# Designed miniproteins, single chains, continued (5), part 69

Each design is a single chain, and the fold is of that chain. pLDDT is the mean over its residues in the fold that is shown.

## One batch from the design tools (miniprotein)

Design m18377
Fold by ESMFold2-Fast:
Structure m18377 (fold): chain A 81 residues (1-81)
Amino acid sequence: IIEAIDVSGKTAEERKKAAVEALEKIEKEYEELYNKTKDLRYKQLALHAKYLKALIEGNEEEKEEYEKKMKELAEEEEKKK
């Protein structure tokens, strides 16, 4: 799925949409893996996919929100050591 971003021959808008769709699929798969395994790494990867989507869309507020959530999750994971 990560390798399935094929945007050759598309306009810039079509490429952006294809990338966003691929990131949404990646997000859902990592969320499902987190629900199955309860491994915080998958939750972190799902949040990272949301962050990349916000970057592509130019949504600064969402980008900052997901960045904050990723930092909080990383701190929680480190605290469990």
Scores: mean pLDDT 74

Design m18378
Fold by ESMFold2-Fast:
Structure m18378 (fold): chain A 83 residues (1-83)
Amino acid sequence: ARARADEHFQLGLAAFQAGDYETAWRHLAKGVADRLVAELGAPRSVADRIARLLLEAQQAYAAGDLERAERLAQEAEALLEAA
């Protein structure tokens, strides 16, 4: 499950770099869902915050702000680890 989540996240980023935003979003959403299920305990409020941070990271990446995108993604990962 965790390995699959990581694979989906990487595929999503690659698709986003190629300009295939629909495929990127689908893979990212699947990766997040699989990871949350594997962690079995993230409160709904925390899961919601993680989803928003990842969406903002994706938008920052599309705008070319790689530093902001990485920061937001790291914040989402920290929340996952704290849950």
Scores: mean pLDDT 69

Design m18379
Fold by ESMFold2-Fast:
Structure m18379 (fold): chain A 70 residues (1-70)
Amino acid sequence: SALENAKRLARAALEAAGEPELAERAVRAIEAAAAGDFSAEPVLREAQALIDAHREAALAALKELLAKKA
C-alpha cells in the first residue's frame, strides 16, 4: 500500500542520512497518522525537512561532478 511504501522509504532515507532514531519515530508517527492520530505531526515535519535537505545536498554534489566532466 502507499502507506507501507511511505514507511519503508522514510525509514531508508532517514537511516541513510544517519538518523536511525528519527527513522523509528517517523515510522511510528506515520502509523499513528494512518490511524487518525496526528499528535506526532512535528516528527513528520522534521523528517521531511531532513530528507529534503539530504536529497538536495546529494543532488548538488552529483551536479557538480557532472558539470566538471561536461
Scores: mean pLDDT 82

Design m18380
Fold by ESMFold2-Fast:
Structure m18380 (fold): chain A 112 residues (1-112)
Amino acid sequence: MEEEEKKKKEEEVKKQIEKILKEANEKSLEIIREAEKIAEDIEKNESDPTEAKQKIREIVSWAVATSLRIIGLAIELSLLLKKGASQEEIEKVKKEYEEVVEEAKKKIEELK
């Protein structure tokens, strides 16, 4: 029966969506944790309290904004997969997601 084949495809899409969202949450949490370490290093090494406060605010604001963007793109990708969007639409959002994650990783490495 076609119903059983349809159910198997729906389960596969559901598992793919759960994996994407889990990985996005894990990457977002890693960015926040790395930003926290950078903020602690700024507090210890910056002798000017005003400069330290500004740099910490900038790093924290960037980390939060980047984390929200990663999660947002993962949700958008999940919705495209659920509705059976074209491969071109899926690849476009996936590429943007991968670019945001790569840029975040590079910025963290530069700030260490």
Scores: mean pLDDT 84

Design m18381
Fold by ESMFold2-Fast:
Structure m18381 (fold): chain A 68 residues (1-68)
Amino acid sequence: SAEESVRRALEVLSRFSSVSEEDLRLFGEAAKAALAGDLATAEALIGQLSPTVRPVAEELLRGIAAER
């Protein structure tokens, strides 16, 4: 399910030593926006992530979006 895909992505991100609780929250909101078709909001939220987390988050989000 989409919820399971988002949960797994958050678990992957949480294993990074540089990830913050805010990064996890922003990614969760970005994933919800992308699943709802609001790509502009998803892009804006991903842009607020820590630079070290952003590339991994972008790949995970693309995977989630491709499954819908």
Scores: mean pLDDT 78

Design m18382
Fold by ESMFold2-Fast:
Structure m18382 (fold): chain A 71 residues (1-71)
Amino acid sequence: AEELIRQAENAIAAGERFEAEGRYVAAAHYYRVASDLYAQAAKLTGDEELARKAEEARERARRLFEISQAA
């Protein structure tokens, strides 16, 4: 599970970088990847914090994708 968490954290970092650059579609993609990785880690560990991080990343990805379509 540690490797999945590390990969999710790296995806969040990439998403934050693209978001800062105004590249919202790319940022949304990376947040979605992070969400999937956190969700998988949560299922393996039963860690509620990881499940919450997955939901937060999923919502962030959805919001950024909507912004990219509206702008």
Scores: mean pLDDT 83

Design m18383
Fold by ESMFold2-Fast:
Structure m18383 (fold): chain A 77 residues (1-77)
Amino acid sequence: SKEETFERIKDAARELLASKPYSQITQKEIADRAGVSVRTVQRVLAEKGLKFKDFLLDVSIEMGVEDLVEAVEKVTR
């Protein structure tokens, strides 16, 4: 489904963001990691009203919030 494809694309973005800066991630790298074509990435993001860089920023912010929550939990336990 389109939802499952988006989840695979999002997971690929999370993996790449864990290894390199947001500014260096390309649509092709996400497509290759997710096992889809670049056109599929572009179509799925367009259908959700997301521009590629905005999508990456959103995922990066989500990961940063997760890291902050983990850090706070470690010091306030």
Scores: mean pLDDT 79

Design m18384
Fold by ESMFold2-Fast:
Structure m18384 (fold): chain A 93 residues (1-93)
Amino acid sequence: AVEELKKAIEEAKKTGSILNVILRLKDATPEQRKQFEKAKNAKFEVSVEVIDLSFELDEKELEEVLKLLDEAAEEGLKILPFIAGEGLETVPV
């Protein structure tokens, strides 16, 4: 996953493409898995080429992927991230 993402980031920087990155945890709930599959089947009608990536990750891989996406976005890359289950807020106790 991480190496595939690095290659896609380099390609997108060269071509000016948008990265569409669809993520879920390997231990995702059935609802999160349905969200992931719906996101993978979504199509974007834009004038710029879109590079579609989808990954099933553990928590450590997810942290590494998110860090790479943040760094690439800071370098001016256009990224459309989708994380299945995003919006589940856990309040720290």
Scores: mean pLDDT 70

Design m18385
Fold by ESMFold2-Fast:
Structure m18385 (fold): chain A 57 residues (1-57)
Amino acid sequence: APTLSPAQQAADERALPAVRVMNKALKEKGLTQEEIDALSRRLAAAMAAGEDVEKLL
């Protein structure tokens, strides 16, 4: 597994609850795992850049 920097770990900790809720909701809407993964990557990139993830929803 990749080792994250402390800054990335802090960003991931803030992101994790939103990502989990999002993935569950997206699966219930019938989206594929690949589409969920693509959205998760975009959310992770935005969070790492310090952007508000609610703007992506």
Scores: mean pLDDT 64

Design m18386
Fold by ESMFold2-Fast:
Structure m18386 (fold): chain A 100 residues (1-100)
Amino acid sequence: AEKIKKELIERLEEQEERDLAALEDTELRDVLREAIRERTEALKEAILSLDDEALEKYYNGEPVSEHPALTEAHKKIQARNAELEERIAARVAEVEAAKA
């Protein structure tokens, strides 16, 4: 359903704006901003690939974790979070070395 897709995408964009606005002024801001935008993009792609039944379930908050598109989106988000944790750890190490 086109209307449901549009509404879900608008909700994701609103959440992205809120998450970006909530970012603290830190040296990691750019890395966190990139991750937030990538998460939103992955979820938008998943929503656009859902059929009408899966879309309706997702819109109503019903479990659709078995749907391939959502599973792939969540895997991408988890993989990106792991990469982000590694990048944050590397950046923290650089900052600590500079303070020594």
Scores: mean pLDDT 71

Design m18387
Fold by ESMFold2-Fast:
Structure m18387 (fold): chain A 72 residues (1-72)
Amino acid sequence: MDAIQAALAPIGEELERRLAEMRAAGAAEREIRLLELEAGLRQLDAAVAAGGDAAMAAALRARLEAERARLA
């Protein structure tokens, strides 16, 4: 498996589990979106650590953090 894919798999699995729990509990879409943005930020950090493009990840991180700030 690609090293980046291997690094992202645990984060994706945790996200799927938490999304299922939140939806079962009737969580608001805003709360679900915030969880998705937090997971996306962790995935970017994991991808860089696994050898991904740090400059591309930094640009995406800035955009995700801006979206999270608008929802918070």
Scores: mean pLDDT 80

Design m18388
Fold by ESMFold2-Fast:
Structure m18388 (fold): chain A 77 residues (1-77)
Amino acid sequence: MEEIKKEYLELVRMAAELAGLSEEATQLLLEREEKNFDLEKALKDTDVFIRLAEAANDEELKEKAEKLKKKLEEILK
């Protein structure tokens, strides 16, 4: 569980950087997502990360988001 949360927060950081958020805004977002971590929301957010990665041609973000999506789908079965 803690590993899944850590992977999710890394994707949030990467997506925030791609979206052009400031360091301060990114930090506040990470604190909020950590405090309010929810598996169902995280699963929905992986689709957003995949779309952002495709738009930015960021293969690393896409691969990490797809891996997390599979893990979350297995947990939520």
Scores: mean pLDDT 83

Design m18389
Fold by ESMFold2-Fast:
Structure m18389 (fold): chain A 91 residues (1-91)
Amino acid sequence: SLEELLKQLEKDKEQLEERAEEIKEELRRGDPNAVLRAELLILEITGEILVIESLIKKSKDEEIKKKLEEIKEELEELVEELRELIREARE
């Protein structure tokens, strides 16, 4: 069901956020592999955003669309935060 899919997407978002926090700590420590790990995570999050965009276009339920848009916006913010930290780490 779409409700079950929303729950799965919310869990996937939480896991991506946890991985991002670990990578942010690695970037702040100057870990030499942290930039690559952050770039790979950005690609994974971007893939999830594309899936969510597809689901928004297919959904007829306004409440479900709103929840999908909220998850998408949080993931987009996470990508921008990771991009800023990568830029800072390269300076």
Scores: mean pLDDT 87

Design m18390
Fold by ESMFold2-Fast:
Structure m18390 (fold): chain A 64 residues (1-64)
Amino acid sequence: TPTPYEQVGDLVRELHEALVAGDEEAVRRKISELRDLKAANPDNSFLNDVIDRAIRRAEEDLAA
């Protein structure tokens, strides 16, 4: 079973790949998956900070 840290690493990588590809649908899907991972780990402040930063950057890139 993957750890939450392995899961965030995979999702952030896939989010970055979607951003580079310009695949806005995939970006939104990965943001949703990151939000779900955050909700599943509410007491993990480090993990949640990494997720929040990744989502914020992706939303800024989508708005540009």
Scores: mean pLDDT 85

Design m18391
Fold by ESMFold2-Fast:
Structure m18391 (fold): chain A 56 residues (1-56)
Amino acid sequence: DLDKLKKNIEDSLDSWGVKDDEKEKVIKEAMKAYKKDGIMAATKVLNQMIQDIVSK
């Protein structure tokens, strides 16, 4: 379920303290990856973007 995936991503980003504008970008990119290459690609994109936000 696409809506459940989006909510799970939003909840994860909220727990990491990601700002609302950055959350929208991460969700958009993760959902784009999901539609193209499935859940594994979405997870990889999500993890990379979170690391970039938290580390910088």
Scores: mean pLDDT 77

Design m18392
Fold by ESMFold2-Fast:
Structure m18392 (fold): chain A 55 residues (1-55)
Amino acid sequence: SVDERVAAKAALLATDPEVREIAERLNKAYQDNNIDETEKLRAEFERLLAERVAA
């Protein structure tokens, strides 16, 4: 269900080390004001979340 997928995404952000690593890299790119890297990492982050939820 939609609710189950939302809960799974939240759990992944809290517990999955790959998801957390991408989030950390995204935060660093943002603090470095690197727009291109931020957009690239955001796309990768969303893709990884979708992939992990489907697993």
Scores: mean pLDDT 77

Design m18393
Fold by ESMFold2-Fast:
Structure m18393 (fold): chain A 74 residues (1-74)
Amino acid sequence: ELDKAIEEARALGDEKAAAVLEKAKEFAEELLKEGVPEEEALAGAAAMAHGLGVAGLSEEEAREKGREVAEELA
């Protein structure tokens, strides 16, 4: 679960990773409110987290990547 991943990142002292995962959680909640199924919303959130934390994308670019992944799984 995203909450557990956020807590683990904080426990390791990786505040940047924790912040990225918090944004991904907010994005997953947004997708769920739009009617995206939980599995697809979580996959989209994971892609957004990867975009922000690993690929160095902007928040807007990472959100677009996450939405693309969620749509491809639907």
Scores: mean pLDDT 75

Design m18394
Fold by ESMFold2-Fast:
Structure m18394 (fold): chain A 71 residues (1-71)
Amino acid sequence: VEAVLSMTARELREYFLEQARKNPELISVEEFEKKYEEQLKELAETLLKGASREEVEEWLDEKRREEREKL
């Protein structure tokens, strides 16, 4: 479940990042990425509602690890 949610969130981010890249006049890529990270944290709390705090933190840690390793 958490892996599936992580994959979906990544696809959404890539989609919106591509949109921002094509239309930088609407919003800068850096501002979009920063805003998206904040929204992703809120989304994790909502989507994983009912999950333990440890599960939420683990999901966020995996997202951050994937970002670092992708670089």
Scores: mean pLDDT 61

Design m18395
Fold by ESMFold2-Fast:
Structure m18395 (fold): chain A 60 residues (1-60)
Amino acid sequence: ATKAKLAALAASTSNATVKKVAAALIALIDGSLTLAAIAAATGLSQSTVSKALAAIRALA
């Protein structure tokens, strides 16, 4: 499980979009982790979520 790493990343980043996406990943980790599900949970577009996920991977 990556919940602790995602929580630490969300706490350390100043990017609000990355914080929202990381929080959504933590909430959805035991369910479906799709761009559509994360976008629905955060209220962001799928393209914004994709960019935030790329940033999270780069920071992890």
Scores: mean pLDDT 71

Design m18396
Fold by ESMFold2-Fast:
Structure m18396 (fold): chain A 66 residues (1-66)
Amino acid sequence: SPLELARAYAIQLNSEDPVIREAAYKKLRELAKTHPDAVRQALEEVLPKVTRPEGKKILEDILAEL
């Protein structure tokens, strides 16, 4: 489902690998074009679990663009 995909990509925003974070960002932005509510829900669920400042910034930037 779109929500399950959004959750999977949202978790990847907390990756130590910048290539994985960038890929997740692009996938979430594409998914947000058709399923913005699913992306918003997944990001809000993952936000309190994000420990990396770089991942948190990307997540907050996507939420601000929705």
Scores: mean pLDDT 86

Design m18397
Fold by ESMFold2-Fast:
Structure m18397 (fold): chain A 81 residues (1-81)
Amino acid sequence: MEEVKKKLEELLEEIKKAKTKEEVFEAFKRLLDLAVEAGIISVEEGIGLILRMIGMELDGASLEELKEEAIRIGKELLEKL
C-alpha cells in the first residue's frame, strides 16, 4: 500500500497544479481509478464521485471549487489507507 499512497499523493499534487477544469477532471478520474484498483472504494462509489463533480461543474462551480472538492475527496481516500 506504500506505492498506492505515493501515487495518490502525486495525483493530489496534479490536481493542485491543474490550470483548467479538464485537467482537474483528468487527474481526479485517475485518482478514483487508483482508489478502485486498490480496493479503497467500489466501482459504483467511484462513478458516484465523478458524477458529483460533473454536477458541480454544470451548476457553475469555479476551477478553484472543483479543485477544493477533488482534493477533499482525495485526502479522505488517502486517510483510508
Scores: mean pLDDT 85

Design m18398
Fold by ESMFold2-Fast:
Structure m18398 (fold): chain A 85 residues (1-85)
Amino acid sequence: PKVTLTIEAPDEKAAKVALEGAKNLAETVEKEYGAKAEVEQKGNEVTVTIEAPDEKAGEYAKAGAEALGLTLEEELGAKAKVEVE
């Protein structure tokens, strides 16, 4: 399964916090679930793409992405979107 988290930060400082959160999520899913993760930043937009090896890893990746997205929306006023394929 493929999980994509897209974060649109309101400013550069929020984007930097989002990028650090995204990197932490990527490292966690790679170390704990054997997933492949890529983090990209384009201006104030941060994207995490996670390729999970199985359905269970995909469920965990989705939960982590949703939790990070919600936290950034509540704390920084960012806009977050999680997509699963």
Scores: mean pLDDT 85

Design m18399
Fold by ESMFold2-Fast:
Structure m18399 (fold): chain A 66 residues (1-66)
Amino acid sequence: SAADLIARLERSIAGGREAIALFEAAGDTVMAAHARAEVERLERLLRGVRAGDEAAKQEAWRLLTG
């Protein structure tokens, strides 16, 4: 369901933000940048899913299951 997809995206975003903080604390600027890009992608997908965008829903499911 869309609600389950939203919950999964929210958990992935939270995990990504934690990863950014850990990489920054370790001085790993490259991995911190990759984690930021992934969080930004997940946040865009979450907005699309909340707006009822079917393409965003399809991309989010592929990202979470592939």
Scores: mean pLDDT 87

Design m18400
Fold by ESMFold2-Fast:
Structure m18400 (fold): chain A 77 residues (1-77)
Amino acid sequence: AEEAAEKAVEAGRAGRFEEAAEAARKAGEAAGNPLGGEIAGGLALIAGGVGKAVGDPEFGARTAAEVARRLLEDPTA
């Protein structure tokens, strides 16, 4: 589950946003939180865009991945 979320962010960094969204959705399903997976997918796409705009795609992707993982584990907070 967590590995799929990380792969989603990495795919986003590589410009493969469709693959990133799919991986995030599957991660959410596996975690029992499909809504959280969709949110994580959106964050992965945003991380890729922000990283590209700032010129530091790794920083953006890393930060968004951490936030997405927290949302998947504690979506009720």
Scores: mean pLDDT 61

Design m18401
Fold by ESMFold2-Fast:
Structure m18401 (fold): chain A 66 residues (1-66)
Amino acid sequence: AVGEVATVLRPFVGGEAGVLSVEAGDVVQVTAVHADGFVEATVLAGASAGTGLVPANLLQAVGTAA
């Protein structure tokens, strides 16, 4: 969901414009959800930085209140 915080389960290399590269253990905030199984996310903490598209399947929602 938009505004949800999630942990990256596995590394992902973007390589394309608008796609974010992330590492396992990075914490991201979801800023938009797309129908194709991608989400827009901003890195909040971890080894990576930036904003872009990542596959939703590599994210585990931790919730804002958990």
Scores: mean pLDDT 73

Design m18402
Fold by ESMFold2-Fast:
Structure m18402 (fold): chain A 91 residues (1-91)
Amino acid sequence: KEEEIKKLLEEAAKYAEEAARAAEAGDSGTASRHLWKAMQKVGELQKLGAEEAKPIGEKLEEAIRALRAGDYATAARHAREAAEIAKKAIE
């Protein structure tokens, strides 16, 4: 269970970082796909009872909302915040 949570946190962080980079590049399609992949990992973390799922999910939701509004800088910032929460949980 702990190994599965760690793997999902690593994957969520990776997708959130990729989303941030895509948003910074103005690639909303790629950013959106990576944000939704990160959200899928958060959903799996939530099923496993990982407490980190909630704060990571909240930041990803903020990133998705900003991306829909065309605010790529804010989307990238929130995506990076989600990645940092996930990375800190692994450390």
Scores: mean pLDDT 88

Design m18403
Fold by ESMFold2-Fast:
Parts: structure tokens; sequence; C-alpha cells
Structure m18403 (fold): chain A 96 residues (1-96)
């Protein structure tokens, strides 16, 4: 189940990077949130599943930031901090 959650994050990250417009990006992000919400709710009392949800969110956030960069959009301070936190989450996951 944790592996399935992480796989979903990676699949949505790839779809985000492939988005050809802002409208398509927003649609993919909405679909991700709708897909992930029930999984996140189930994960509340399971540490392994909670970690998987954070890893999935990290993949999606980094893909969104990279998409924005390719479009010439700069991240504000909050966006930059979110990207740094996402990188930290993925590093911790890879080291475990």
Amino acid sequence: KAEEIIRLGKEFAERILAAESREELERVIREYLETMLPLAEEAVEDEELRKAVFVAHAYVLLATAEWARRQGLELGPAGQRAVERAREILREYEEE
C-alpha cells in the first residue's frame, strides 16, 4: 500500500511535467488531490502510510516547481521553502 501511494505520486509528477498549459497543470493537480485525499485520511494512524503520502506530495510539488521554472515563472519565498522541504523528505526516504 505504501508503495502504491508513492507510485501514484511519481505517476502524477510525470503527468505534471508533461502538462502543456496552466489549465492542464491545474486539472492534473486537482485529480491528484482528489485521488490522494482518501488515502491520506486512511494514513492518519499509520506512520508508514503517512510517510508514503508525504513522499508522494514531495514528488508532485517538485514536478510542479520544475514545470513553473520551465515556463519562466519564479517561486516566491514560500514556494522555495516548500521545494527545500520536499527535497529533504525525498532524501530521508532514500536514506531509509
Scores: mean pLDDT 80

Design m18404
Fold by ESMFold2-Fast:
Structure m18404 (fold): chain A 118 residues (1-118)
Amino acid sequence: MVELTQSGGGTVPAGGSVTLTSTLSEKADEIGAAFWYRQKPGEKRELLVFAGGVPSPLVPERLRGRVSSSIDNEKSTATLHLTDLEPEDTATYTNTLLYIKDGKIETVTGPGVQVTVV
């Protein structure tokens, strides 16, 4: 079974940046999309961005330009980069990958990583 490991969370100062990385446990033939979600304490889960670089229309406009995502098919990884962090960016960040393996389109969701902005 393919698992997704997420890393790069933790406590970050306001005005800082964070890079979150997701790695597949097994090499996929291709990662076709990376979807990044966050869930703030007591709030609904929201889609931030997918690989291809456009923020979801569900994300506040002030996050546009501060959020980017990429896929590295050679490493079977996806990354989320957040800049100019604010205390309200404190959330659990979860990645879902859509990938092709053995001729099948599959999805896997990581366990999430906590980012706390102080």
Scores: mean pLDDT 77

Design m18405
Fold by ESMFold2-Fast:
Structure m18405 (fold): chain A 100 residues (1-100)
Amino acid sequence: VDVDAFLEELKEIIKKYFDEETYKKYAEAIDTMRKSKYSEEHVLHFALEVAKYAAENLPSEKAIEFIEEVKELVRKYLGDSPLGKRLLEELDKLKEEAKK
């Protein structure tokens, strides 16, 4: 499990899909979490907040693409961990909500 790599790659996906101001806000939050010892719950809540923002604010097609890219990062870096399994389940729910 590589949570630091997950957070760095998540930052790059956020940069790709979100406006500059929203990117800066989430990038700062990621940098703050990485400087302090983060908990599994903090990472879970942060990733879900970002995915929910995408589902609510991006066009449906782009929100679905964003969530799928985040799911691939979860599979790659968080794998079969309890965090990874919980996050994949919640991301699938948000993906269904993004289908407008």
Scores: mean pLDDT 83

Design m18406
Fold by ESMFold2-Fast:
Structure m18406 (fold): chain A 100 residues (1-100)
Amino acid sequence: MEEFEKIVELRKKATEAMRNGDYEKAAELYDQAVELAEKAGLIEKEPGFFLSLLDNLITAYAQLGDYEKAIEAAERAKKLSKDPVLQKAYDTLIEELKKR
C-alpha cells in the first residue's frame, strides 16, 4: 500500500527528529502521519498501528512542552483504544500532563 509506505516513512523521519531533540519537527511529522493514516482508514483497518502513531505524537508534543496538544492526542487515543487497561493508562497520562 503506497499510502502506508508514506506513513511509515513519516514515522521514521519523526523518530529521527526525536533522537536529534528536534521535537517541533517530530510533532509535525507525526501529525502528518496521523492525518494520512486517518485518510487511509487505518483507525478501522489497523487500530493498533494508529494508536502507536498517536502515542508517538503525544510524546513529541509533551517533549515540545505543548501539553494542550499532548492531552488532545491522549484523549483521542483513549476513545479509540476500548481496552480498559489502556483507557486507565491514558487517564493517568492525561492527569500527569494537566499538572504541568
Scores: mean pLDDT 85

Design m18407
Fold by ESMFold2-Fast:
Structure m18407 (fold): chain A 81 residues (1-81)
Amino acid sequence: EWPVVPGPSQEVADALLALVDELVARGVPPDVAERAVLLAYALLLQGKSVEEVADELVRRLGLSRRLAEEIASRVRRILDG
C-alpha cells in the first residue's frame, strides 16, 4: 500500500521461509526453492501478475509450470495476508 518497497515484514519473511522449507521437504533443491520464492516475491512487489511470475520462474529456474504457478500463487497469498 505504501510507495516505498521495504524488505518483508517479520510475518511475511517467516511465511516465505516456511514455503522454502516445504518445497525442500517435497524434493525441490534448496538453492532452487530459495531463488524461486525470492524471485516470486520481488516480481509480485513490482506489480507482476501471478501468471507473469510463473512464466519467469519457468524461464529462469526451469521449474515445471505447475510448480511455478503454485509458488507464484502461494507467495501472492502470503503478501495479501
Scores: mean pLDDT 82

Design m18408
Fold by ESMFold2-Fast:
Structure m18408 (fold): chain A 71 residues (1-71)
Amino acid sequence: NVEEEVEKILKEFEDALKNSSPEEIREVANKLTPKVDEIRKKVNDVEFARKYGERLRAILDERVDAALKEK
């Protein structure tokens, strides 16, 4: 079930980013980018692929924005 796998991946990545230092966020983002692209290429439902990518991007953006504002 792709939906369950997506939820698991999103939760694990969110947790990993919360436990990562600001310097490690870049490495996590670099690893997430190829995975988002792979999902987009393999999923026939463009809207489903878009939502998956949007959620991953939102998680990354939230963590990066918070880290950039923190001293």
Scores: mean pLDDT 70

Design m18409
Fold by ESMFold2-Fast:
Structure m18409 (fold): chain A 92 residues (1-92)
Amino acid sequence: SREEIEELLAELREAARTEEDPLVRHLAEAYARAVEVYLAAGEEEKALEVAREGLEDLRRARELLARGDIAGAVGLVLRALGVLLDAERELA
């Protein structure tokens, strides 16, 4: 479980660093930060869930942008930011 979370987090961090499209980069960054927040809290099951969701949304954002659906991609970024805000709220 922990090893899988670390692998998925590394993939999200790589996307946040290397993706050419800023919407895709910011989506990956928000999900990576949310996963880090849950891991720091010892919430491994939630961290795994969020990491899997983040990679799925990353793939969807790439597909939407390939079709010229910028509004759909923005929606996924807003969703990712919501997940991060929820993670930070649970820690407070």
Scores: mean pLDDT 88

Design m18410
Fold by ESMFold2-Fast:
Structure m18410 (fold): chain A 74 residues (1-74)
Amino acid sequence: MKIDKETAEKVAELIERAARFLEQLGYTEDAQRLREAAQKVKEGDSEAGYEAADILERLGLTDEAQLVRKLIEE
């Protein structure tokens, strides 16, 4: 599924913000994976958005994970 460009940008921005926060807490590997997922989302890959949401949920950022999923689903 390809998401529209505006939604993709919003999802990617949210993921990038979460990645910066996690990197400051020392979760450097997860932050890198989230940044990679954000780039793929900008390219129209909705599956990368769901992968990012799974990472966020695993790290306890459940609200951010749910928001990413909702934005992708519209």
Scores: mean pLDDT 82

Design m18411
Fold by ESMFold2-Fast:
Structure m18411 (fold): chain A 90 residues (1-90)
Amino acid sequence: TAAADAVIAEADRVSSQNFQLILIQKDSWDQYTPAQQAQFNALVAQINAVQDQLAAEVRKLKATHDEATLARVEALIAEMRALNEQLAKL
């Protein structure tokens, strides 16, 4: 459906933004304190968990097109946006 296609496209955009932010922060890695490095590693671990869930739910959405799966993908996109905000503030 058009709604499912739009949400899938948004998931791809949010994931791409996340990868770019990680690359930017990695460029500053040698300037980080041990506390900042620990914070970055913790954020990356959370991001990996959300990315895995998002990928699984997007595959399910592509197969089912059901509203419950669409709602779960939207929730994971919102969670990824929050993690992107935290990563950008590091």
Scores: mean pLDDT 85

Design m18412
Fold by ESMFold2-Fast:
Structure m18412 (fold): chain A 72 residues (1-72)
Amino acid sequence: SSSALAQARALIAQAREHLARYEATGDEADLDAALAHLGQASRLVDEHGLPQELWDEIDALSRRALALRAAA
């Protein structure tokens, strides 16, 4: 649905903002928030059969978040 698509895009955008804050501050709360938003977005993409582009964005951001956690 258009509502689910909009929500998934919003969650991905919020995850990007949290990752940017984590890179600037090292605040673990921002890293955890980014991963939580990506988890919510992936569930919406799966449940509603949303476009592959969203899976690709979630995968890229998840890899970035996990790499940042490993480097901490």
Scores: mean pLDDT 87

